# Designed miniproteins, single chains, continued (4), part 28

Each design is a single chain, and the fold is of that chain. pLDDT is the mean over its residues in the fold that is shown.

## One batch from the design tools (miniprotein)

Design m12953
Fold by ESMFold2-Fast:
Structure m12953 (fold): chain A 74 residues (1-74)
Amino acid sequence: MKVKVVLSDGTEVEFEVSEEATVAQVAAAAGDLVNVSPENLLVTLNGKTYPATEDARDVKVKDGDVLTVVVVPA
C-alpha cells in the first residue's frame, strides 16, 4: 500500500509500505530521507500528533493515508 508524507518544508514523499506498517515506521523512513533522528520528529495523522518513537509504534497506517512530519527544533 502507499502513504504520503508531507514534511515541514512542504515537500511531499510517497512511500510503499506493508499492510501492517505503523506510523513509526513511516516516520523513520521520512527521517532517514531528511537526515533527522526519529526522536526529533513529531507525526500528525488524522488530526492526532505522535512522537515518532513512542505512541506512533502502536498506530497502523492505511492505504492513501497522509502523514505530516515536523522536525522538533534543537
Scores: mean pLDDT 76

Design m12954
Fold by ESMFold2-Fast:
Structure m12954 (fold): chain A 96 residues (1-96)
Amino acid sequence: MSKEELIRYLDLRSVAARIQAVAAEWMATVSRHGERYRRLAEEFRALADEYDALSEKLKNGEISVEEAQKRIEELDARFGRLSAEMDRLAKEDGLA
């Protein structure tokens, strides 16, 4: 991927993580698993901040494209784990 493609990807992933955080906050108000959903919202917000920070470092030339790709793999794996937890809690609530 080009530097410009990676920056666009990171920006989209940050937005996706923030959307998931908002969804988790809403679920916390109606679910018996409210504390777990609140923790997920915090984790998704932290993840979004890390995607934004990586995008900024890449824009400023503080990190190489190769290093950014390795960091993205780790962040995307974390996103997947948090999303799986959201799906599991939704199933426990009979919502999935």
Scores: mean pLDDT 88

Design m12955
Fold by ESMFold2-Fast:
Structure m12955 (fold): chain A 97 residues (1-97)
Amino acid sequence: SEVSRFREEFYRKVKEDPEKAKEELLKNIDSLTLEQLAALFYFNVLDLTEIKRKKKKLTPEERKQVEALSEISVAAGDKFAKQIEEWLREEAERRRA
């Protein structure tokens, strides 16, 4: 699926350069679809949970990856909520017409 491809590309970028991947995604976050925002929130939270369960100590590189995944999940969740709020506002306006 398009979402699966988006997710795979994102994880590749995070592994290659977590700080750059975070900066590029946050810069372009307003252009993401609801499905992409949901995927970033949901799967990043699952990945962070798995890393925390498996790792007692992080390398400096792993720490940067965890920080990038965490910041992106929060930003994606916030943007998802705002898009739903906008949709509900538009729906309410259509009901009044």
Scores: mean pLDDT 84

Design m12956
Fold by ESMFold2-Fast:
Structure m12956 (fold): chain A 83 residues (1-83)
Amino acid sequence: MEKVRELAYKLGKEKGRKLFTKHSGSSEEEIEKSAELWGQYMADTALGIDDGLIKPVTEEEKKALEEVKRKAEELRREIEEKE
């Protein structure tokens, strides 16, 4: 379980950072804060927890959210196969 949480958190944080770095005008602190929220959201989603931390506003955010959900579900299925 812990390995999947850590992997999901890392992937979500990386995805969030890349997504927000593309939008000019954000400070480094704002980008890191957004990356942290995406990391937390992906980790929670991988564990089947709906925390509502991310509310997509743009089409890019909606696509990224769907990709995160898909990857989180993939990681969750990997855990279920080992049990």
Scores: mean pLDDT 69

Design m12957
Fold by ESMFold2-Fast:
Structure m12957 (fold): chain A 70 residues (1-70)
Amino acid sequence: SAHYEEGLRLAREGRLEEAIEAFRRAVEEDPTNTRAQMALAHLLNELGRTEEAQAFGRELRERHPELRTS
């Protein structure tokens, strides 16, 4: 998605807050977008923001419980 790609670009440019928001938007628009979820988690770990990664995971689960696939 465009938001996912934008997030990657922003992260490389050092626009870390905007990159996080872009990935968050990608997940919110399509909660089944595993790539966006993984990119967000990976980016936060790279930045040392593990606490924020955990908080975001909880928010995603509360707002989008329909992440079950078979």
Scores: mean pLDDT 73

Design m12958
Fold by ESMFold2-Fast:
Structure m12958 (fold): chain A 71 residues (1-71)
Amino acid sequence: MESRGDRTRALAEELNDQDTLALLDQADQLESQAKQYLARGDYGKAMELNRKGLELTREAAARAEAAAEAA
């Protein structure tokens, strides 16, 4: 149950990378909104928000990995 996002957040916290943490927080908000739309049966909107959240999580992971390599 440790997601890629969880690993990225731990790494960002170790590096004190506020920008990466902000991207993860935005992704969490989009996931929360997606769950709300899914619960009401709006699958299209839920999928759109989930996709955006996943994109932000992937961006955050790439940034955290690059920062770790530079540290």
Scores: mean pLDDT 78

Design m12959
Fold by ESMFold2-Fast:
Structure m12959 (fold): chain A 69 residues (1-69)
Amino acid sequence: SLSEQASQSALQTIQNGGDAVSASQGAYSVAKSEGKDDAAQHAYLALQHAQNGDLQSAQQHLQQAKQAG
């Protein structure tokens, strides 16, 4: 799905040293627009962790978002 692809893209962005907040926002917006509630919830938690500088938890939640999409 687009939600799965967006979460994978967000993970790659963070792994390549990109902005985790923007990446997680992207994954969240795609999941929300597709009505993928479980993926959106996980991506939203990733966004919150990214905003707090917790990149490990952000990546864990993006993995869950990918699996749910």
Scores: mean pLDDT 88

Design m12960
Fold by ESMFold2-Fast:
Structure m12960 (fold): chain A 110 residues (1-110)
Amino acid sequence: SSADKKKLEELGKEIIKLIEEAKEKIVKAIENNDFDKAKEILKKFYEEVLKLIDEIDKIDSDLGKKLYDEVQEMLNKIQDAIDNKASPEEIKKIFDEAIEKIKKIVEEAL
């Protein structure tokens, strides 16, 4: 329905916003050499983004699964980068590549 499409567009936009906010906070923590804070922010982000993906899954389970898989891949890459004390630039690149992929997934589904 048009209402479902609009709700999916809103939820997709909120997911992108959460990822961009997590990127800003994690990059700032790493610039301050606070890798423990970066891990704490990543865990909180995971909990918040899963709630939005669950709402998408209730409307469109195929889209929900695609977003879940892409977000999990991003989270694993960011966690590995933090564990290896990667540069802020490397962290930004991982987030930016994931944001681009998620935008395409949402656009192709709608």
Scores: mean pLDDT 90

Design m12961
Fold by ESMFold2-Fast:
Structure m12961 (fold): chain A 87 residues (1-87)
Amino acid sequence: MMDKVRRIVGQMRRSIRSGDHQTTSRNVDQLMTMYKNSNEEEREKMMEMMRPPVEEGGFTTDSIHDLVRFQTSLAVKELEAAVNAVT
């Protein structure tokens, strides 16, 4: 399961960077479906995987919706940082 979650999160981040809203939406839906069908232990694993590598001042949540939204924000920030640093 976690390998599939990692793959979907990776696809979501790539689709955000490419502006592919259809793929982003599909990956979000797939993550939400997996979360709903998961037991408590699996849900904790999914949330832990999606938590920020750095504590983003006050953004820590037990909501899968907020974590998905955060991953989207992270991908945008990574893209902005890459654009500004890549020259």
Scores: mean pLDDT 62

Design m12962
Fold by ESMFold2-Fast:
Structure m12962 (fold): chain A 71 residues (1-71)
Amino acid sequence: SVSDISSSVSSLTLNLGESKKITVKGATGLPFVSSDAVKVEMDGETYTITGTKVGTAVLTFGNKKVTVTVK
């Protein structure tokens, strides 16, 4: 069910080379990533997002989206 997915954030800002962790519950694996601006790694419900290129990426976890800005 789409109501089973929850994210700790809806948007995130990273410096180039910075990593932040977010919690996404009910997601089944890695998100779709709209650009090469970020790298995403999964460990259970915890997702580590690393800024690899200045720009914007949208992470799609089913019906949930997280917008990441790398500056």
Scores: mean pLDDT 79

Design m12963
Fold by ESMFold2-Fast:
Structure m12963 (fold): chain A 98 residues (1-98)
Amino acid sequence: SDAGKLIDIGNDLYRQGRYDDAVDYFTQASNIARSNNDNESQGVSLMNLGKAYYQLGRYDDAIDSFTEAINNLSTVDTGIADLYREKAEYYLSQVKKK
């Protein structure tokens, strides 16, 4: 999917430490997934978006992104959704300790 391709690009940028660029790609991926009612891809995008915001010190944006990711992924009965929900819950707990 178009959302999946943008997630892959965002992940490559994140791995390179290019967090601002990763935010742009994960935001686009989340918006495309939302327009397609794809809760799994939306949740995955939002979890990765939250991680990028966390690395940028944008903690309120990270909290919002992780919270929305958990809500989206909780509606999906897949192993991928369970793994990304667990990751989002973990990162949300870390950012709230700031």
Scores: mean pLDDT 89

Design m12964
Fold by ESMFold2-Fast:
Structure m12964 (fold): chain A 75 residues (1-75)
Amino acid sequence: STFKSLLEDIIEGLEQAKKSKDLEAAKQVVDTLIKLFEERGDKKNAEELRKLKEELDKDMDGSVEKVIELLKEIL
């Protein structure tokens, strides 16, 4: 599905942001995900993503890994 392909591209983008330690890129990707899940009516995953976004400033690698895990569970 188009949504599945979009999530796969987003996972790749998150893995690249983690490798480059690009905190701003990681935040932008998570913001895009929050909007996507809100538009789909998935309020639970949108709220979980908001919490993970706040954790990015404290632990970028761990927070990005948790976002990737969440997306892989949906795929």
Scores: mean pLDDT 85

Design m12965
Fold by ESMFold2-Fast:
Structure m12965 (fold): chain A 67 residues (1-67)
Amino acid sequence: KKKKIEEYEKKIEESRKELEESVERLRELSSDPNSPLSEILEAIGEVLRAIGDLFEAELKLEKLKKE
């Protein structure tokens, strides 16, 4: 089970990087007054998805540690 824990720890690190990239994209779009609302909403959707992926990986890791 330790090998699976290490795999999820790596997945969490990768998911955190994806979240940072999504947040940076949203920041760039939000700071540009010429950005259309549709692009900003899409970027918000990507951030929410990245948060969901990270949360799912954290939950799976917690479950593995309790077994």
Scores: mean pLDDT 79

Design m12966
Fold by ESMFold2-Fast:
Structure m12966 (fold): chain A 92 residues (1-92)
Amino acid sequence: LKEEVKEKIKELIKLGLELLKHVPKEKIPEIIGLILRAIGLLIDLEWGLISPKEAAEEAIEIGEELLELSNDEELKEKIKKVIEELKKLLEK
């Protein structure tokens, strides 16, 4: 569970970085803020400062905010998939 949540957070960071190439300059600071938040979450989870369940819940929120900022349909589908996989991890 912890390792699976970490991999999904890393995937969100990669998708956030990719999103930076496809957005207007005005949205860049908000996306950078979300990427930094995801990096902080990954560090907290690695050091046991947050539970895997709480980390997954926070990662879902970050993913949903990235999704709202996304105009590229292919990136939106990839972000939606990560959110759905995180939700499935919370069911167990």
Scores: mean pLDDT 82

Design m12967
Fold by ESMFold2-Fast:
Structure m12967 (fold): chain A 80 residues (1-80)
Amino acid sequence: MEKLREEELRRAEELGRRAGLESDSLEEIDAAVEEYMERLREENLRRSLEGKPSLTEQEFEEIREVMRKAAVEAFEEKKA
C-alpha cells in the first residue's frame, strides 16, 4: 500500500504541473484534476477486483490535493 501511494503521489504531482502549464483558468485545472481522479478510481476498482493492492479514500484525497496544488503552482508560475 505505501509504495503504491508514493508512486501515485509522484505521478499526480507531475501530471498536476503539466495540467497547470497547459490550462488557461483554474476551472480548467479543476476539470483536469477530476478527470484524472475518475480514471484513477476506475483503475483502482480494477486492481481490487484482480486482488492487487488498491488505494483508500484517504489516499485518493491526498492524491487529489497534491495534483491540484502542483497544477495551481505551475499555473501561477506561467502567469508571472
Scores: mean pLDDT 81

Design m12968
Fold by ESMFold2-Fast:
Structure m12968 (fold): chain A 70 residues (1-70)
Amino acid sequence: DLLARADAEAAAGGGREDVERLLEEAGGVSAEEYREAVAIERAGGDAAERARLEELARRLEEAGRALEAA
């Protein structure tokens, strides 16, 4: 779950704003993309929107792993 992963990062790093900045700096997911994904997840979305959310989740995982490796 994209939101749950971002929330876990926020709990570790500080606030949600801090997480958005972290993801943007990592180059994996922009703050705008993250907010869009959260909106899609909350609204339910259709199959295409869900596929985009899954792609963003993958990029978010890669960004988090890159930061962990740094």
Scores: mean pLDDT 62

Design m12969
Fold by ESMFold2-Fast:
Structure m12969 (fold): chain A 85 residues (1-85)
Amino acid sequence: SAHTRAGLEALAAGDYDAAIAHFRAALAEDPGNEQAQRALALALNRAGRTDEAQRLGRLFKELDPEGSGRFSEEERARVAAALAA
């Protein structure tokens, strides 16, 4: 997505807050975007926001333990709520 590309550019520039915002937007559109999930965790860890990275990682593992990239409507809503918090 455009957000994933913009997030990766921000991450490469060391702008971790901008990267986090873009990856959150990408995951709100597609929670199964594994690249955006990994990149968000990296950006959060680089920003020193390790508790947020761990919390989101646990949620994604809970909702998609097999790594299928498939999310129900209810699971998508839970991801959107967690990303907005």
Scores: mean pLDDT 85

Design m12970
Fold by ESMFold2-Fast:
Structure m12970 (fold): chain A 61 residues (1-61)
Amino acid sequence: MTILEKAREIAKKYNLGVTDEELEKAVAEFEKNGGDISKLKNVDGTIKGLVKLAREEVEKE
């Protein structure tokens, strides 16, 4: 499962007012920067939180 797939799943599950385009853009930026969430500066806090949670769920314990 990819981080983008998981982020979409979480957003849908909790009925968050986040667009697929915004999630896709944020995940692409996150992956491009080597997976450093702190480098997502021009991303809404809700979307940043979703990307972080999705990454943690994909690579979790």
Scores: mean pLDDT 75

Design m12971
Fold by ESMFold2-Fast:
Structure m12971 (fold): chain A 94 residues (1-94)
Amino acid sequence: SAEELERVLEELAELSRKAAEAIEAGDIETALKILDEMRELVERHLPEMVPEVEELIEKVADPSTSAEEKLKALDDFGARAALRLLERIEALRA
């Protein structure tokens, strides 16, 4: 339903915010736990984006990737996921 997807969009935004806070704090273990929760939402509601969330997790887990690069990857993923959810919400209301 559109209402269900709106809740998913809100949950995804909250998880993205928490993951960004953890990355900025250098708490990569917490960031990865949050991204695992995000992966579960993606598997359930955006299964076509599973490869993209897996790439995000790999980038965040990589100690050679800078915090800035990790945050950019998270932001880019979040924007694409939000767009797909919004398109589905609009289609359900049309």
Scores: mean pLDDT 88

Design m12972
Fold by ESMFold2-Fast:
Structure m12972 (fold): chain A 63 residues (1-63)
Amino acid sequence: MTVEQATAAIKELARELLTRNSKQETLDMVRSAVATLVAAGKLSAAQGQQVLADATALIDQLS
């Protein structure tokens, strides 16, 4: 999985979650999803931090 693919997938997840969840609930779920990808070896820790930062910025814009 590329960081670009992970970023796109996590941003899409964040948009969907925000339709029915609070900002805090969405942030917690997105953090959990990114942590799972890192734990599964799909992303490095550094890539996970980058994906999380990009998703958090999107959540802040939409909230």
Scores: mean pLDDT 83

Design m12973
Fold by ESMFold2-Fast:
Structure m12973 (fold): chain A 87 residues (1-87)
Amino acid sequence: SIKEKLEEMAKKMEKVYSKLSEEKQKELEKELKKLEEKFRKKLAEKLGVPVEEIPPYTELSEEEKEKFEELVEEYIKEVEKLIKKFE
């Protein structure tokens, strides 16, 4: 499930983050924030809504949920690539 993939990603991130200096932790957090912002903008574009009007997952149609899930998989890959740069 997407939840399981996100939890696995979070565990990988925590392992890398815990080994970093405070300065590198701040840099990782800044880069993660940029990836989250890109994800939200891309999701809004695919749903045809403003970023501030993105509906909750439970209110999405089956077609919109599929688009959401594809974007989450892309986001996870980008986060894993970022984490690898900090290893």
Scores: mean pLDDT 82

Design m12974
Fold by ESMFold2-Fast:
Structure m12974 (fold): chain A 89 residues (1-89)
Amino acid sequence: MDEEIREIVREMRELLEKAGLVTPEVRAHLDAAIEDGSPEHFERVARIFAQQRKWELAMVMRDAADAVRDGDIEGLRKSLEVLKKILEK
């Protein structure tokens, strides 16, 4: 996993923690994403947010999964910026 991708995912985790959105299950998936960079971990977080009817957060996590799958660091940074805007509401 690229260190730059890991850095962006850590920042996403920190923002979600500050917003009170990180349950133990979400934390486990985000920590796994930081370790191995697998898109499936983001897809799991997206599903959890969708189950909570947090549709904007679910979409951002799906976009992050797609960016990681494609090795698209710029796309992942855009997902981080969208996450910041959602959490500022």
Scores: mean pLDDT 84

Design m12975
Fold by ESMFold2-Fast:
Structure m12975 (fold): chain A 103 residues (1-103)
Amino acid sequence: TPEEILQQGKRMGIALLERTIARAEELNAPQSLLDRLRAIYDETVAALAQVQSFAQYEAVVDQTARRLTQLARESPNMQVQIEIESTVALMRMYLTVARKEIS
């Protein structure tokens, strides 16, 4: 159902961000970058909690993806950059799949 797709998207987005933070920590990313990732995570979790429609979900994912893309470009570590870019790609892929199922 559209509701189940939305709930799954929220859970997946949060899980992807948690994985990205854990991997950035394992790769010894600078504390400033980890703090910015945690800020994006906290803001995304709070925004997703308020989402009641697919359009609102798309807006939150798009904003989060843009913030992550900017952070990746500023990352001094190529492996950290790849992890963040992979998270963005997976979030955008789910949006494409979810949009098709809801339409």
Scores: mean pLDDT 87

Design m12976
Fold by ESMFold2-Fast:
Structure m12976 (fold): chain A 74 residues (1-74)
Amino acid sequence: MQALTDAQMAQANAALQQLGLPDAGLTPTSRLSRDSPAALHALGNFQKDNGLRNDGVADPATVAALLAYVAAKQ
């Protein structure tokens, strides 16, 4: 059961907020890779729009894409 580190989840949450997905409802209990319909839906939409795996799971590729999006905005 390997998951994202707390720092990686914080960075991914910040990236989702910067994408304008505040309705994802991402909290400590509903962060990426958690069993949360709101978080999975928001992440799945991002993955679909970026041609990634469309299962709403915060794999390393999805996290890298989120961080790249934030970096491109800065």
Scores: mean pLDDT 59

Design m12977
Fold by ESMFold2-Fast:
Structure m12977 (fold): chain A 74 residues (1-74)
Amino acid sequence: SAREAFDEGVRLAGQGRWEEAEAAFERAIELDPRFAPAYQWLGELYLGKSKANNNDPAYIAKAEAYFAKARELA
């Protein structure tokens, strides 16, 4: 389910497994494209990745896009 994929993503992000966390959150959205929490957490994930990668602007841009989508669905 989207919730199960989302929960897996949160755990993977907590472990610093960024690529696997991203894939899990993407899977949650694939299963339920209106699942706002997955977009919110993808935003948080990319913000975290940005901090881990010296504030990479590409990660910041993706975070902003995901936060905007989460707000749109709220």
Scores: mean pLDDT 85

Design m12978
Fold by ESMFold2-Fast:
Structure m12978 (fold): chain A 98 residues (1-98)
Amino acid sequence: ASQALMDEADAVLAAAPDDRAALREMLARLERAGGVAAHVVAGLLVLLGEPEERVIAYLEEALDVQAEKYGASEEEVERARAKIPGIVAEARAAVAAA
């Protein structure tokens, strides 16, 4: 996703964390953009009430799609995949602290 779209998503997360309609629309816009905004997508899914296992699975599927589209190496994919549990844990902690 573009930096502007990511900044807009961060603003929605900060301003309206309980507005499920706004969160779903932002998630749909990020999906249409086709960029891996892993921290932002994790935050949106956590605020929408998705369990940790589903957030992890979503980010892994998104990574596989991006890797195929952009021709990432197996090493790059493994490195990115290894970061997903940490990204989800950080998103869950941030939502719990808010």
Scores: mean pLDDT 71

Design m12979
Fold by ESMFold2-Fast:
Structure m12979 (fold): chain A 82 residues (1-82)
Amino acid sequence: SYEKKIAEYRERLAKDPNDSTAVYNLGVAYLAQGKYDEAIKAFTRLIQDFPNSPYVPQAVRELAAVYEAKKNGTSITPPPLL
């Protein structure tokens, strides 16, 4: 369940605020639920707070896709969790 995964990633971030994998996966899980504003916040956090993360290029692509989906009222296929 994506709800259980979101709870898991939030708990991981409470214990380790530098868990960039958990930040990326929160964005993906929110996308899978159609929670675009939460997904935007998670991917933006990754890009701004973790600029050296290997997941920044993926987050940039997903952020662009979310903005386009919001603009067009379309669904997007979430990428796989890390």
Scores: mean pLDDT 84

Design m12980
Fold by ESMFold2-Fast:
Structure m12980 (fold): chain A 79 residues (1-79)
Amino acid sequence: MEEKRAESFAELIARAAINQAEAGVTDQEVVDNLAKGLIKMSPELRQKALELARKRVEESGLEGAKKIVDTIEAKVQAA
């Protein structure tokens, strides 16, 4: 089901963003790969995955995690 794909990918994005923010690093390869995964989704699934990922990083309270999600979204919009 499409909802499950968006939820699973959102969890992957949020976890990667939170882990990198906690470590104080940004792995550009991981960011690029997540953006490519989103680009392969339909616009509806892509938007849903990004919204769910933002919700998860917002709950973490980590500004760095939000910046990483913003960077992923910017790469998707630029493609």
Scores: mean pLDDT 81

Design m12981
Fold by ESMFold2-Fast:
Structure m12981 (fold): chain A 90 residues (1-90)
Amino acid sequence: MDALRARYFALLDQAAEAIRNGDYETAARLFEEAAKLAEQIYSNPKIAKVVVDGYLKQAEAARKGDKKKIRDIAIQTTGDVLRIIGDELD
């Protein structure tokens, strides 16, 4: 688990750096790899699905060079995850 989590966060750091450098093709590839690792890391299947779908959408936005859409998708994904957690605790 710890090794997979370390790799996951390293991929996200590299994706952020690629976006800062305007390397959207690399960012897209890193988001796709993060999606694969998220499926293995998140034990809650509803959260895993939302996170995976979010990264795949961010990869598509990155391939289009749409930095604003990457951010908007990340915000929406975070909101969806928090809603699932809230719904399950009620």
Scores: mean pLDDT 83

Design m12982
Fold by ESMFold2-Fast:
Structure m12982 (fold): chain A 100 residues (1-100)
Amino acid sequence: MTNEEMRRKAALLGVQYALWAHLLGVPVEDVINNQLSDEVQQRAEQLLAENPSLPQEILKKAEEIVKEREEELKKIEITSVEDAQALALEIAREVYEELQ
């Protein structure tokens, strides 16, 4: 995988974490750490049942946000899976704060 592909995938993952956390009304850390309560999980399942296109809508919004951040992302060098994971977490936290 190229550095650009790893960087783009990491950023998309991070933005998706932020968008899901915002939609569910939970801290982004709960989404990142997979620490969702049974009540929050049931709410997510209900949202998906009511709007089956929601994952695709989240992905489309994430692609738009990543495109807006493209100039900043080009400056970041990703050389390992660990670098990509760190970028995803950083972007998740930053985007989540902006959605407040």
Scores: mean pLDDT 82

Design m12983
Fold by ESMFold2-Fast:
Order: structure tokens, then sequence, then C-alpha cells
Structure m12983 (fold): chain A 73 residues (1-73)
């Protein structure tokens, strides 16, 4: 599980470099839905992706991704 979470973090970094903001939002939703709300490592990776989307001017997309991931529990 920890290796899979670290892999998602690297995928977020790669999609940010490519300017793929929708792809970053998808990874935030997927990791939160799959790992569950009590997984601190998954929350840290999702928060990293959220922070990067906000910095890129996509705060609304970041908020929707975090809320959708929490709902797919």
Amino acid sequence: MDEEIEKVRKEIEERIKAGDVEGVADLIRDILATAGPSNIRALNVASYGYYQLVKMGHGDLADEAMEAGARER
C-alpha cells in the first residue's frame, strides 16, 4: 500500500509538469476513494495535489476533487 501511495504522488508531480490539471484532480479523487479517509499517507498525497491545483489557479477544481473523493467512501 505505501509503495502505491508514493507512486500516486509521483504521478501527480508528472501531471503537474504536463499541465494536466484534470488528471491531477482524478488522482486526488481516486486515492481518497481507494485508501479511505483514515489513511494519513493518502491524505498527505491528496493535500499535495490540492495545494498544487490551488497554486495553478484551479482552486474550485481542487475543492470538488477533495469533496468527491470523500463521498466515494
Scores: mean pLDDT 77

Design m12984
Fold by ESMFold2-Fast:
Structure m12984 (fold): chain A 88 residues (1-88)
Amino acid sequence: VKVETEDFKAIELPADSPDSYLTFSAAAGPGKPVTVTITEVHRDASGELVFTTHTEQMSTLNATSASTFRDRKGTLVLVDGTLQREVY
């Protein structure tokens, strides 16, 4: 699974990761809200892949420093204004 946005080149999940990934849909700035899109991948009854998205807004303390957030799909890490998913 691959994560890619305007603010992030690419984040690839390991083969053993959950069937979900995160995309960032808006640029982050110091002290500005960050918009995060979470995309969940699963198979329907016919075996086809289905993508479900959920959008959340998060506040940042400092977009130029590392910070950790947790969502319903796992841990998110903000690094220099870039959101990355921590995969379990």
Scores: mean pLDDT 44

Design m12985
Fold by ESMFold2-Fast:
Structure m12985 (fold): chain A 75 residues (1-75)
Amino acid sequence: SRLEELKEKEIKIIEKLLEILRKEREKLSEEQQKKLEELEKKFEEILKNNGSMKDLIELSYDIGLLLLVIGVSKL
């Protein structure tokens, strides 16, 4: 269905955002690095349990907050 196609696209977006965070990991504080590890584990759990679109959107929001930290660090 179109909903499953949208879900697959959201998964690919999350994978790309996590890749960006991993590349910039050294710019994160120790606490923020732990948060990244938690978000990666949560993503794997969502995939393993066939989680909802809501779960993916909530995860992408949390990832977005961490990406803002990297953006601020570049200024």
Scores: mean pLDDT 82

Design m12986
Fold by ESMFold2-Fast:
Structure m12986 (fold): chain A 74 residues (1-74)
Amino acid sequence: SAMEEKLLENLEAFREIAEKELADDPEALAQVLALVDRAKEAIRAGDYATYEAYVGEAIRLLSRALRARAARKA
């Protein structure tokens, strides 16, 4: 469906952002990418609630890592 294709495209864009932002934090990157893969499987299963949960966790993890980096430089 058009919605499925758009959500998958959005996850690929998020993956690219995570790879660039977490290039210096491979452990955090691996965790974010695992959540992105789980979100993709949820989209394919039509489980949008689970998709939203995994995307939310991935965003929170990325934000936490970026805040920790900023705090060390402040």
Scores: mean pLDDT 86

Design m12987
Fold by ESMFold2-Fast:
Structure m12987 (fold): chain A 66 residues (1-66)
Amino acid sequence: SAEEKKRELVRRFLAEVAELEATETDSQRLIAAFRARYKALLEELRKIDPNITEEDVNRLAIEELG
């Protein structure tokens, strides 16, 4: 389903962020990498759901972390 595809993309993003936090010691590089990956996530999500908001993405991330 479209919902499961969106959840899979968010799960992948969260795994990538966890790896970045474990390996990147420079806070400015970490922030830049996080922003780039988040932008890429939004672009992929909008291919599935063109009306998706950043609030929707944050809700999905909280649900996957809980």
Scores: mean pLDDT 85

